Designed miniproteins, single chains, continued (3). Designs and how they scored, part 53

Each design is a single chain, and the fold is of that chain. pLDDT is the mean over its residues in the fold that is shown.

## One batch from the design tools (miniprotein)

Design m9833
Fold by ESMFold2-Fast:
Structure m9833 (fold): chain A 100 residues (1-100)
Amino acid sequence: MDEEIERLVARAVEALRQGRLEEAERHFEEVVELLDEKGDYVSAAVVRYLGRRMIEGRRQGRSMADILEENIAISRDVGDTFTEQLFQRELDRLRAEEAR
């Protein structure tokens, strides 16, 4: 399940980078459903909140790096290490791609 959640978050972030906001929203909804099935209601609530915030940030023209850094900080502040690690992985991937 965690590998599937990681893959869906990666797809959501990639969709946001490419401006495919509806696709990103669907992937975040799938992540929330999987977290709810797992009984991880805290991470489900955090991802639902941050997913909506990411979509809004992209509509406003915010950079993906700024959005991901802010999501990591919010996840850390609420003590959601799992969601913090999900977004840290995506930030690391983004930074690696920018170095090419």
Scores: mean pLDDT 86

Design m9834
Fold by ESMFold2-Fast:
Structure m9834 (fold): chain A 74 residues (1-74)
Amino acid sequence: SVLDELEKLRELLEQGASKEEILEALERLYQVSTDPGIKEFIANLIEWLKKEKDYKKARSRIYAAVVLLLKELE
């Protein structure tokens, strides 16, 4: 489910997972998402993360976005 994939992504981010692991988790989240707005948001995050060279900054930004999505869906 979307919530299960968001929780996995949050855990990976808290464990300091690599950029590649985070991208893979975002791609899984995109595939299980059915809401068009959420899909668009995730697609934009994936494209942004691919271009971001500051991984520590990227991880913090993605973590904030995941927490926000979890609050919206729960």
Scores: mean pLDDT 82

Design m9835
Fold by ESMFold2-Fast:
Structure m9835 (fold): chain A 66 residues (1-66)
Amino acid sequence: SEELKLKSEGLRSLLRTYGITEVKLGQDFGVSNPGLNFMLNMYQKDNGLPVTGIFDEEVIKLFNYK
């Protein structure tokens, strides 16, 4: 899906901005990186995902999308 590819590219661009090359399911940056946590919440909202603030299953699926 072209839409899923764009969502994936947006997520990877966001992570690259914060120097993050790998993420794990359930990972939470809220304490260690509040700026990334805020941007992840915005990404989730803007992309129609549950706003969990963590790298939940839906976020990880998009991170791994080709």
Scores: mean pLDDT 83

Design m9836
Fold by ESMFold2-Fast:
Structure m9836 (fold): chain A 96 residues (1-96)
Amino acid sequence: MLEEILKRLKEFIEKLKDPSNWKEVFDEVAELQEKDELFGRLAAVAIYGAYKGISDEELDARLAELGVPDEVREAVKKLYEIIKQKLSEEEQKRLA
């Protein structure tokens, strides 16, 4: 069951609402990705996808390859959107 993965994704979404937690979350995801955990792979798709500016279609294709239920896919998409928004906010602060 992917209930624990969904819970962890929701926790990361909540933590990312506070910019002071962003570096900590990114460091944790990088560590989990190195360990080749499913959660690490899901979070990495959201984070690196946001950094690379991938399309919604490419994000959906990558999530489909991981074979996760729609509920988990939607949580990963929410994580992607929050990271994308935070990257845009940081760029705006740099330019302003």
Scores: mean pLDDT 73

Design m9837
Fold by ESMFold2-Fast:
Structure m9837 (fold): chain A 116 residues (1-116)
Amino acid sequence: SSLSDEEIKKKMLEIIDYLLSEEEYSSIFKLPIDTSRFPDWPKVVDNEVSLSEIKEKIENGEIKTLEELKKLLETMFDNIFKYFPEGSVAVLLAEEFKELAEKKLKELEEEIKKKE
């Protein structure tokens, strides 16, 4: 890897900050789901993950690798796909947002693999 652990951490934080800035998509992902609006959410979702939680875990060193970040983001998207009906606005927005996230993750993966 051409990137140091500190550079990888910085790049992962840049990805999360980018995703947090995409307000059109990120509204359901920024914070834990509002159980007053979705009272059955805890019955369907065992492993809740939000973008704010992921950011904190990167900053605190609990997430150290791109693979750990990928797994948590995948869990976050899968929770929406599991809870909301297929073809709902929430699922359609989550699908588009997942594509944006996967593009940023792939760009970082290629930077990590790059040896000049």
Scores: mean pLDDT 82

Design m9838
Fold by ESMFold2-Fast:
Structure m9838 (fold): chain A 78 residues (1-78)
Amino acid sequence: SMRHEFLREQQRLELEAAKEMIEKAKDPSLSKEERQLLVDLAELSLVATEVIMESAGVPVSEEFRKLKEEIEKLKKEL
């Protein structure tokens, strides 16, 4: 449906933004605190996006799930 197409595009945009935050969090010139804040911000953004998608019956992509897994691994290393 057009509504599901719109929401899938919004999911894609939110995923791209979270990816940029995670990529920035890998910069070794940043402090541990700055990297942790970027990881936390990306996680919060993805959690909010997932809740919206679930409420609308739109599945999250495989890429979305993989980024969540990457965030969990990165949190354990920081």
Scores: mean pLDDT 87

Design m9839
Fold by ESMFold2-Fast:
Structure m9839 (fold): chain A 86 residues (1-86)
Amino acid sequence: NPKLRERLRKMYEDGVKEAEKLIKEGKYEQAADVYTGIANLAATHPEALGVTPEQAAEIFRKAAELYKKAGNEEKADTYRGMAEEL
């Protein structure tokens, strides 16, 4: 479905830009929430987004580090675990 692929790619690209903006603003937990969203898109729609499981795992690891910076150890552990399963 070309329309679904385009929508997913736009969500992914917009998410990366939003997360980077939030990091620059020091909003680490919000940035991590955005990265977990796009990592889930990458993990569930790898062919549509053209991303590998390893690339999706890297985004989950980035989210985990941002949750740790925000002081959210529980979410940091959760998303580190998700990265290890990919």
Scores: mean pLDDT 85

Design m9840
Fold by ESMFold2-Fast:
Structure m9840 (fold): chain A 85 residues (1-85)
Amino acid sequence: SEEEKKKVLEGFIEVVRIIREEYGDTPQARDLGRELVDIKNEIMKAKTKEEILEAVRRALQRAEEVFGPDSPAVKLLRKLLEDLE
């Protein structure tokens, strides 16, 4: 739904803010933040729920690779995925 899509987009904006606040303006944090903005733009163009789910899963995997599974950013992305499923 459009409401679910809006929630995911708002969640991605919050994840980028958390990354900046918790990890600072490091190259790793900036690169991941940019990747998440690109994925957010993909979600805006998504036609199906499956496309949104795949995009969120990619974001979650990338955040886990950079900051680890217990990071605040990963926890929020995981919650967004659970709320969509």
Scores: mean pLDDT 79

Design m9841
Fold by ESMFold2-Fast:
Structure m9841 (fold): chain A 80 residues (1-80)
Amino acid sequence: SLLEEIDKLVEEIEKATSKEDIFRIAMKMLQLAAEHAPPERRKEIAELYEEVLSAFQDDIETMKKKVKEIAERLKKLLEE
């Protein structure tokens, strides 16, 4: 399922060793969500994209935590 694909991307984020890798994986996750979410969720997904960009200013561990929190919010948007 789409939710299982997001969970796999979260596992990749946990294994990532650079902020660039975390960003790339997060962008893939947001792209998958945007492609499958109803049009009404576009604004919320765009806001999560901005949060990922903001997280790039943090250290690797903080960025991983924030992106994992974003993944949980994406899963909730896709379940509705």
Scores: mean pLDDT 83

Design m9842
Fold by ESMFold2-Fast:
Structure m9842 (fold): chain A 65 residues (1-65)
Amino acid sequence: MRRPSPQEFRETVNELIDWIDRNKPSKEEALEYTTRLARERNWTPEDLERLKLHTLGYVELREAR
């Protein structure tokens, strides 16, 4: 496993936000996609958990609309 650079992490958050906006997934679907992205990129479990927090925050923001 590898740790992403701050830039790679930010770019992945932006990709995730764009995907959520296009597909309007449920919270569970968004978390599954987040897990898949981090695993495909061989990220550490800690970095996956950090990415999940961004996913949850954005999905909650979208549901409030």
Scores: mean pLDDT 82

Design m9843
Fold by ESMFold2-Fast:
Structure m9843 (fold): chain A 69 residues (1-69)
Amino acid sequence: MEEDYKKGYELGKETAERILRESATVDEAIEALKKEIEKAKKYWPEPVAKGYVEALEEAIEEVRETHAA
């Protein structure tokens, strides 16, 4: 269980970093991250999905804080 969460979290951090690098704007990055969260919540197993979603949600918050501040 904990290992699945950690695996999801690591994958989520990698996915978020890739999306942020590939996105031309902050808005595009946030939109892409939100879509990824939606897919994970619908299709992924719970322990992995939880870690993955948490990492993506953290990325959205960091981007919002940096852009807003």
Scores: mean pLDDT 78

Design m9844
Fold by ESMFold2-Fast:
Structure m9844 (fold): chain A 105 residues (1-105)
Amino acid sequence: SAAALRELERMVARLSHIAMVESLTLSEEQQKKVWNLLDTFNTQLLEVVRWAQRTGDWEGAAREIIELVTTFINEFANLTKWSKERKEKLIEEARRRIERALRLA
């Protein structure tokens, strides 16, 4: 549904904004790694969304998106030296937003 897609878009925008701001403290080489992580994440997310649109399996899509987001945040946290607490809070926020988006589908 449009409402579910909008909530997912908001989550992606938030993650992209956090990644962009935090990457400013990194070396050029590390910034390129963050950009590659964002590109890979966005590509895989789009494929999952398109699959859900074709099949109607938004529950399956939500599980896959949670895994993709968790992987992205873990890899990003490793590059930025985030605390375990900060990383876990963002993962939990993302999970709640995805579950909410699924309820709107």
Scores: mean pLDDT 82

Design m9845
Fold by ESMFold2-Fast:
Formats: structure tokens, C-alpha cells, sequence
Structure m9845 (fold): chain A 57 residues (1-57)
């Protein structure tokens, strides 16, 4: 659903602000994919951002 994708993007963006540039880059790419309507790429990029944040925490 669009709500789930938007929430995932917002979560990734929040993590990017806390963790730094590596996560922020992935979150920015996820936001672009979401704006373009690419749901698959949006979810892949948000998953990568969250996994990267967990690795850095």
C-alpha cells in the first residue's frame, strides 16, 4: 500500500538524519523512487537503508 511505502521512506529518512550520509543517501534514493511511483525500488532502498543503519548502530 502507498501508506506502507511512505512510512518506510519516512523511517529511512529519520535513520539517515541520526546515522549520517551513508544511510541518508539510501533514504534520498528511496524518496526519489517513491515520487516516481516505483514501489519495488522504494521498498528495496528503504530495506537497504534500515539494514545499513542497523550495521552502523
Amino acid sequence: SEMLMRTSVETARGLGKEIGPEVQKLADQAEEAYRKGDGTETMNLTSQAIKTARKLL
Scores: mean pLDDT 82

Design m9846
Fold by ESMFold2-Fast:
Structure m9846 (fold): chain A 100 residues (1-100)
Amino acid sequence: SRGEELARAGAEAEREQLEWLKEQNAPKRILKAEEEHVETLERHAREKTSPEEIIAAYEEQEQRTVLIAKIESSDNPELTPLTEELIDRETEMYDDMKRR
């Protein structure tokens, strides 16, 4: 189904982002949020969740991950470039999900 395909594509993209975040030595809180996002998408792929619900859930998870990254970078300005790139990556992935 389209929902299963969307969830699988999203999970794969988020797994790649998780590996990138690990390479950047991102804070554990950001890594945990990304891991939870991957797990949620993998679950949606199994449960035949509708495309609309997957896109909405993706938007909510993106907002949470970005908020966590902004909080982390407010305490450590060295994380600002990581947070900005994360926002750009999340925006591109969300737009890709909506086009599928």
Scores: mean pLDDT 82

Design m9847
Fold by ESMFold2-Fast:
Structure m9847 (fold): chain A 100 residues (1-100)
Amino acid sequence: MEEYKEELKLRHERLIKYLESRKKTATPEQRKVLDETIERLEELIKKIEAGADVKEVLEEAIETLEWAAKQFEELGDTETAELLREQAEYYKELLEKLEK
């Protein structure tokens, strides 16, 4: 359980860093989605640090990443959308392992 919490924090921190780098080339509409996605990911890190259930955090992360991917796809940022979908798929695999 401790190992999963540390991995989730590191993955969210890396993703936040990537999304922040995208702001430099983003349209105003894309920047709003970047800001909202970063804020949601930061809240998930806080939940992990506060001792939230790992399965609950994974479910919220998957929902956040799938929502963000759709927004970026609609705004023409297919590269960010694909990266977010890949992260969501990885979290789905982790969730499945924890349910076994």
Scores: mean pLDDT 83

Design m9848
Fold by ESMFold2-Fast:
Structure m9848 (fold): chain A 65 residues (1-65)
Amino acid sequence: MLSPELRAAVDALFERYRAALARLWREDETAFWDVFETLFTVETGRPLSAEERAAARAWLAERLR
């Protein structure tokens, strides 16, 4: 499960880059995840762990449906 802090960080990142990320989600879902993970690393100074990556993907997929 995403911690409340990680969920807030994921949501804030998505809102900050909403227009670009929404376009990628429609056009190329693989590119969406690659760009999102890159942006998270740049903004937080660390990559997502494997568990955090899986949880963040599940959380965003649920919200984008």
Scores: mean pLDDT 77

Design m9849
Fold by ESMFold2-Fast:
Structure m9849 (fold): chain A 78 residues (1-78)
Amino acid sequence: EEIVLSDEDLERIRALWVARAEYLKEKYPEYAEEIDELLAEGLEVIDKYKAGKISSKEFIEKMEELEQRVREIEEKAE
């Protein structure tokens, strides 16, 4: 099935990414710059999807890549 995200869904995803970035920067301040870069990339992906510049499939793939990078930061910090 084709996954279509509403404006409300995109705003929730944005809010969650911001909240997670703030949490991670508090826990791992030494990685704050890398976390800020990930947040910026996540917000850019959301904006590109909202503008119709990327497909739902590309959006999901890029978000999964960003989640993997978050996991790598957590592993490095511990």
Scores: mean pLDDT 81

Design m9850
Fold by ESMFold2-Fast:
Structure m9850 (fold): chain A 81 residues (1-81)
Amino acid sequence: SLEDILARLEAIVRDPEAFSEAEIVETVRAALEALMGTETERQRQQIEDVVADVRAAYREDRRAARGLVATIAHELRRHLA
């Protein structure tokens, strides 16, 4: 559910070291699919671009990855309200 995705994003923000890159990427992709949709090539490409940014941030600076995940969690929370 979207609520489960939000809970996992919030868990990642709280303790990013408890999650693998793959788990973070999978959760982020699921959240972005819910927020943006996947009906067009442009939507799918935008999701993959954000996923690539999260992956790059995780590899260079985990604090930067945490910030991106927090932003996505905030947007999903707004979407559910």
Scores: mean pLDDT 84

Design m9851
Fold by ESMFold2-Fast:
Structure m9851 (fold): chain A 72 residues (1-72)
Amino acid sequence: MVTPELLERLREALLALGFSQEQADAIVARIREAGELSGTLVAEAAKELGLSDEQVEAARRAVVQILAEAAA
């Protein structure tokens, strides 16, 4: 189950990586619909938006960092 706090952290991380508000909102919406936060789901959402391989990998790594910090 994905909390509103995790969705907010994901949105902020994507914006910090240079994603637009529309791109960040679209990715967050897909994660909310899935009910689970994972690097694979975020990477797939970014690919569907037509983002570069570098942006897809950056988004995936941001999720790994968020989950690591949430576990600490």
Scores: mean pLDDT 82

Design m9852
Fold by ESMFold2-Fast:
Structure m9852 (fold): chain A 107 residues (1-107)
Amino acid sequence: SLEEKKQRLIEILDEAIEFVKSLMEKNKDNKQFVEDAKMVLEGLEYLKEQARSAKTEEELKKIGQQAINLLNIFKDLVEKSDLPEEVRKEAIEKADKFIQEINELLK
């Protein structure tokens, strides 16, 4: 149902938001990464708000696609950052998991 899909998207976005916040906290000294990650965080929080107000499956699919696009931007930011290789790998794997979960919802 639309309500189940909305709830699932909100849950995925909440997990993504918490993950980005955790990464920012652990990497406070990397000012460029924190600034870039903050933009992603604000975008995810905005999309979560939009998901709550979505009235159709078409609207929810558009929000989900925007979230996938934002997570891909996050992956690119992580890859270009000076974060330790293991941290970059874990962040990219986590972002890929969120992207996969959203793609499954949009079918």
Scores: mean pLDDT 90

Design m9853
Fold by ESMFold2-Fast:
Structure m9853 (fold): chain A 99 residues (1-99)
Amino acid sequence: MKFKIIVEGLPEETVKEIAELLRSGGRKVEVKFGEKHEIIVEGITEEAALNIAENLLSRGGIVEVFDEDGKKLEIKSKGLNETDALETMKRLYDKLNRE
């Protein structure tokens, strides 16, 4: 699946870190930098996209997630922390190893 994650209020460095982590897991990632940064990622689940968004929110970003049809997804806040981001990355690596 393809998702667009829009982030406002975070530096380019933070966005680059997330993009590099996704690319290291074998996913196609496009990044556009501006007043609002865009991360376009292919080959992840909706849950993985939401976990990335929750990680960015926990870092103080204003975040929106859209699916491939342009529908805005609801970000579920449940005490955001770095552990959720690590769990997302582990799931991506596990999925890559099953290809």
Scores: mean pLDDT 72

Design m9854
Fold by ESMFold2-Fast:
Structure m9854 (fold): chain A 82 residues (1-82)
Amino acid sequence: SSIEEILRRLREAIARLRELRARLPADSPLLPELEAQIAALEELIETIENNTVPNSEILERFEELLRRAEELARRAEAELAS
């Protein structure tokens, strides 16, 4: 189902951001942003699993959070390449 695909992609995004967080230096300004984005993705997973919102709202939140996660991942990758 589309919801199962959303859950898979959210979990993949979390794993990617956690990997980047682990590789960044302890003083990186991106660390608190990565932690906040991971928490937001985890909150959406909990929302989906608890079945508390309609699928249309889940899709909108998913698209926004995934876009933000992708942008943050690119910024972290750029920092690691510097």
Scores: mean pLDDT 86

Design m9855
Fold by ESMFold2-Fast:
Structure m9855 (fold): chain A 88 residues (1-88)
Amino acid sequence: GEDDELNAQIQFYEDHKDELPKLDGDVLLKVPVEKMSIMGIRALLEYHADQLSLERLRELRAYLERYRDRLPELLALVERNIARKEAA
């Protein structure tokens, strides 16, 4: 089920968080938020945040808010990037 796939993605992220790949930002920027892997979201926020629109960052925040208790670090990371873009 969808929950099983999400749980598998979160587990993969936790097991490999120190091994974060430098994924192609052009590919990641085109993927809808609901179809993104957790690792893909992390790579996008760590390496390609400057290429994200405020709208895209807010979509990511809304998605991650559902998982606040499980992925608080990613939620904090997206909120920091929103704050930087709004200050610019």
Scores: mean pLDDT 73

Design m9856
Fold by ESMFold2-Fast:
Structure m9856 (fold): chain A 62 residues (1-62)
Amino acid sequence: MTPEEVFDALIEVLESVEAKNPEAQAAREERIAWIRQMREDKVSMEEYLEMVRAEVEARRRA
């Protein structure tokens, strides 16, 4: 599966989930925009995984 196909699948899954409140809606839209930006920037799957790892580490510190 190409990185573009993976990003498209992730966006589809996020769009299929109904937001329960305005805060959840805003967070979902922000995440979709972030994934779309990575797709447009031709970010590799390896770079995407590294960004996810950095996010997990940031949450661990918080």
Scores: mean pLDDT 73

Design m9857
Fold by ESMFold2-Fast:
Parts: structure tokens; C-alpha cells; sequence
Structure m9857 (fold): chain A 85 residues (1-85)
């Protein structure tokens, strides 16, 4: 299934090289992880999958200050709140 994202989230993911206006959930997840990595937001060691989003535009869009990218259910819920009807 393909999703259209709201302008705020789509603009952020465009920074990772996304060119399509319709994206699969796996493409969206991959772009989010790439954006976090490109901005050096992941922790170290045991926190290597935990991203500090405080003060970031992604954190503002999702309404969270932290995210564990291995928590796919939470990531999916945050993405679906930013999908167009």
C-alpha cells in the first residue's frame, strides 16, 4: 500500500533523496532512519537505535523528543498521523 504524506513530513524526507509523492511504509521508515543518521541524532552503544529528536523539525512533526527506530509499531502510528486521507 502506498501513502501520501503531509507537506511537513514530506519536506523533511525529501532531504534524504525521496522524489516520489506516494511512498510505501518501508520507504517512509527507511527515509526517517536515513534522516536521523544524516543529522547524527542516534545514541551510542545500547542507545544506538534511540534517536534524540528534541529541537528537531522531525521531533516537532511527530510531537516527540525521542524515538526507538526498532519500535516499528510506534513509528507506524507516528507516520499514519501524518498521512493524507
Amino acid sequence: KLYRLNDKLLEILRETGITSDELSLSDILGAIIRWIDDNKLFGEGENATIADLSGTKLGEVFGVDEIDVRNFKELEELILKNVLP
Scores: mean pLDDT 83

Design m9858
Fold by ESMFold2-Fast:
Structure m9858 (fold): chain A 79 residues (1-79)
Amino acid sequence: REKETEILREAAEQFAEILQTAAKTLKETGSEQEAAKAAAEKARELGLNVSEVTEETTMSQVLDEILKELARKVEEEIK
């Protein structure tokens, strides 16, 4: 059960790093679109399968996809 907690902690830390990357990009560029792209690219660097950001992609959609992929990975690792 400690292993399950470490898996959850690792997923939370990966999400925090993605959010920090998005926040930094938003602060530097003032663009939600660039922040969404940076979040998706960081998620892919961390081994998460997320779609490429287009002009029509919202930050909420990118975050939802990242959360879904993290949840899937956690469920697979806890088995």
Scores: mean pLDDT 80

Design m9859
Fold by ESMFold2-Fast:
Structure m9859 (fold): chain A 80 residues (1-80)
Amino acid sequence: LTAEQVRLVGALIRLDPDRSGYVSVEDLLAKMEEMGAPLSPEQLAELEKYVKDGKFDYKAFLKSHNITDEDVEKWREIVA
C-alpha cells in the first residue's frame, strides 16, 4: 500500500470498528484532516462516486483499487 492508502485505510478502520463497510463522508473528511492528510478535490471527487445518502461504501472503493478485505484486516492488526 502507498502512504496515502495506508492513511485512508487507517482512518476507515478507526471510523468503522463494527465492520459495517460504510462511513460518514463528513467523519472521513474530519479524520483525514485530523491525521494531517486532507483529501484533495480530485481524491474527494473519486470517493464521491462510492457515496450514497451521505455514506461512503469503502469496501467497494477499496476493491476497485485492488485493496482486498485481507489487506484491510492486516492493517487492523497493526493500527492501534
Scores: mean pLDDT 75

Design m9860
Fold by ESMFold2-Fast:
Structure m9860 (fold): chain A 83 residues (1-83)
Amino acid sequence: TNQQDGDSERKPDPSAPPEIQPELDRLGQQTADALRAGDYAAAAELERQRGELLARSQPNELESDIRLSLGLMAASVYRLMGR
């Protein structure tokens, strides 16, 4: 059922290829279900699988993009925070 808050979630994972997008969505849904059931162990396992799926799809590009994104975020946060 639509929750009206789907617009911002259209691009949840930058750099993720559209081919794995439905798999990521599926794992996200299962993680939410596990959290609702209070099964934090299953939720953690599903979150690990999501990370592994992303790493498998573009391992080298993900590392480079993560490094670049973290560098840009660190620079931006450093500027905004001042320290």
Scores: mean pLDDT 62

Design m9861
Fold by ESMFold2-Fast:
Formats: structure tokens, sequence, C-alpha cells
Structure m9861 (fold): chain A 69 residues (1-69)
């Protein structure tokens, strides 16, 4: 489902942020890139609400990464 795909992207990004030695800015760029790629695809498929939620949740994760770094 669209929600499961969105959650998988967020879970993967969170795991990378918690386990990798990448810079804060590299983690932020990766989260935004992966989330926007899927959000654009979901929006094109008519899943506008799920796409909007994914974009919002990705920005929350970005703020969490910046606070932790």
Amino acid sequence: SAEKRAQAVLDGARRLAETSDFSVESKVQLVRREAEALAAELEAQGHSETAARLRKDAEKLVEEIRRAG
C-alpha cells in the first residue's frame, strides 16, 4: 500500500540516521531526496494525502536529525 511504502522509506531513513557516520547535512539531504522521490510518485498516482503526510513526516525527521547532531 501507499502508506506501507511511505513508512518503509521513513523507517529506512531513520535507521540510516541512527547507524551511519554520515554528516548531519548528508543525512538531511538523503532523507529529503528519498521522501520527495516517493512523495512525487504517490502524488502522481492519486495518493495526495499520503504524499503530503510523507513530506511532513520527513521534515519532522530532518528536525530530529538536526537536534541530535
Scores: mean pLDDT 85

Design m9862
Fold by ESMFold2-Fast:
Structure m9862 (fold): chain A 78 residues (1-78)
Amino acid sequence: MEIPEIILLSDVKDTETGESYGDGLAINKGDGKAFLQVEMADGSVKTFVHDLSVEGDTATVKYIEDGKEKTLQGKVLK
């Protein structure tokens, strides 16, 4: 299945902490890299750049912070 260049996401969450980032937009750059932008509850925008994978209706973004791999998951909107 082709991964779209632009993916709309709902219910973006950190898989380890359960922290909710709300709705987001993922831009697939190819080469397994993506930009993920999410709007926080206070109206600020947070951006992540790393690996993107899509399995069914779930998008997974992995990034590294302080030498630890962190994972976000969101539901793909169609």
Scores: mean pLDDT 67

Design m9863
Fold by ESMFold2-Fast:
Parts: C-alpha cells; sequence; structure tokens
Structure m9863 (fold): chain A 77 residues (1-77)
C-alpha cells in the first residue's frame, strides 16, 4: 500500500511539473493539446498502478514517457 501511494505521489508530481511547463506556452491550442496528452498519460499511469502485477519495467517505461513529454514541452519554451 505505501509503495503504491509513493508511486502515485511521484506520478502526480511529474504531471504537475508538466502542467506548470504548459502554462509557460503562449499558444492556447498547444496548451490544450499538451494538457490532453498529460491527462492521458496520468490516467494510464494511475490505471497501471491500480492493476495487480504491474512490473518495474512497465513503470520505468511510463516514467520515460513523462520525461519525453517534458523534453517536448521544454523545446517549445
Amino acid sequence: MELAQQLLDEINARAQELYDLVDQLSDPSLQAQYRAEIDALKDRAIALLSSNGFTPEQYQALIQEFDDLKARIEALI
């Protein structure tokens, strides 16, 4: 239970960092697009952590998707 809560807290923190970066974009259409991508990634993360038997490899792949999305948003700032 505690490990799953820590991972959820990490996912929420990573998503919040991405939302804060999106707020720095001047284009409302890009803000809407990236918010939707962050929402979808967060939902997938929560679903994974709520499933029985997710693997460390699945979690690491998902964290990599957050890092890749961060790099894409930062390239626009």
Scores: mean pLDDT 82

Design m9864
Fold by ESMFold2-Fast:
Structure m9864 (fold): chain A 70 residues (1-70)
Amino acid sequence: SPDTELARRDLAADEADVAALEADPSAFSTIQKVGLGMRLVGVIVQAELQGDEALKARAEELQKRFLAIS
């Protein structure tokens, strides 16, 4: 669906942000990190509501990586 396409695109942007934080934890402000955390929860909830298990697993793995560096 169009909503699933948008969620996958948003997750790709979130993956880039998490990778940037893994490379340099100081590259993002506290507010930017909080925003990223909220975006990741949003993608997980969206994937679960749509029954997209692959997208949910990808988002949960990314959230796990984010929490490891926060």
Scores: mean pLDDT 83

Design m9865
Fold by ESMFold2-Fast:
Structure m9865 (fold): chain A 73 residues (1-73)
Amino acid sequence: MKAILRLNEAGVKLLQDPKARKEVLDEVTKIAEDAQSGKITPEEAAERARKILNDAAEKLGYKEKVEVTAVPA
């Protein structure tokens, strides 16, 4: 089942930072692949992505909370 992950403004800003993208790219790609193959639910994918993005944000000094929502496609 196709699902789209929606990011809040803080998440979009984080992914505009090349350092943040490099930090999270491999893990976010794996989550997307697992969700696409049905290995995990879209809700679980959103939760995992949210944690990874917030961990990267904290590491890089961003104080804004990243939110990720799974939307059925």
Scores: mean pLDDT 77

Design m9866
Fold by ESMFold2-Fast:
Structure m9866 (fold): chain A 81 residues (1-81)
Amino acid sequence: SAEEEIEALEREMLALIMEAIERKADDATVAQLRARLEAIRAEMVALMRRAGVPEEEIAKRDARIRRGIDAALALVEQARA
């Protein structure tokens, strides 16, 4: 289901973030992490559209995911300091 696919993508995001924190990722790795998290965000949005989620609801969830990505990258930056 789309819900199971979205949950799998959320787990992938968390695994990537945790790996970056544990490894104390350098600037190049952080840039790659941002790009990959943005790609996963786009995949989640596409899955929501395919599942028939209303566009207004997708926009709200997308904004929440973007805030989560920014917060996660701030944690990665703190861990490498």
Scores: mean pLDDT 86

Design m9867
Fold by ESMFold2-Fast:
Structure m9867 (fold): chain A 62 residues (1-62)
Amino acid sequence: MEETVEKVLKYAKEGKFDEAAKLMRKAIDEGVPFDELRKMLIEKAKEEGILSEAVKALNAAK
């Protein structure tokens, strides 16, 4: 989970929202609840000051 969140945020910082969304979809398919993934991603994004980029990645995964 945490490694997935870190990779998603890395792609979001690089503007690679489709790649970030692809990683999130893979995690969800592997049994990670979307709500849990979303909460962790938003919390980490706030810490790093990239909340808007994280939201764009989440919207791409929807």
Scores: mean pLDDT 79

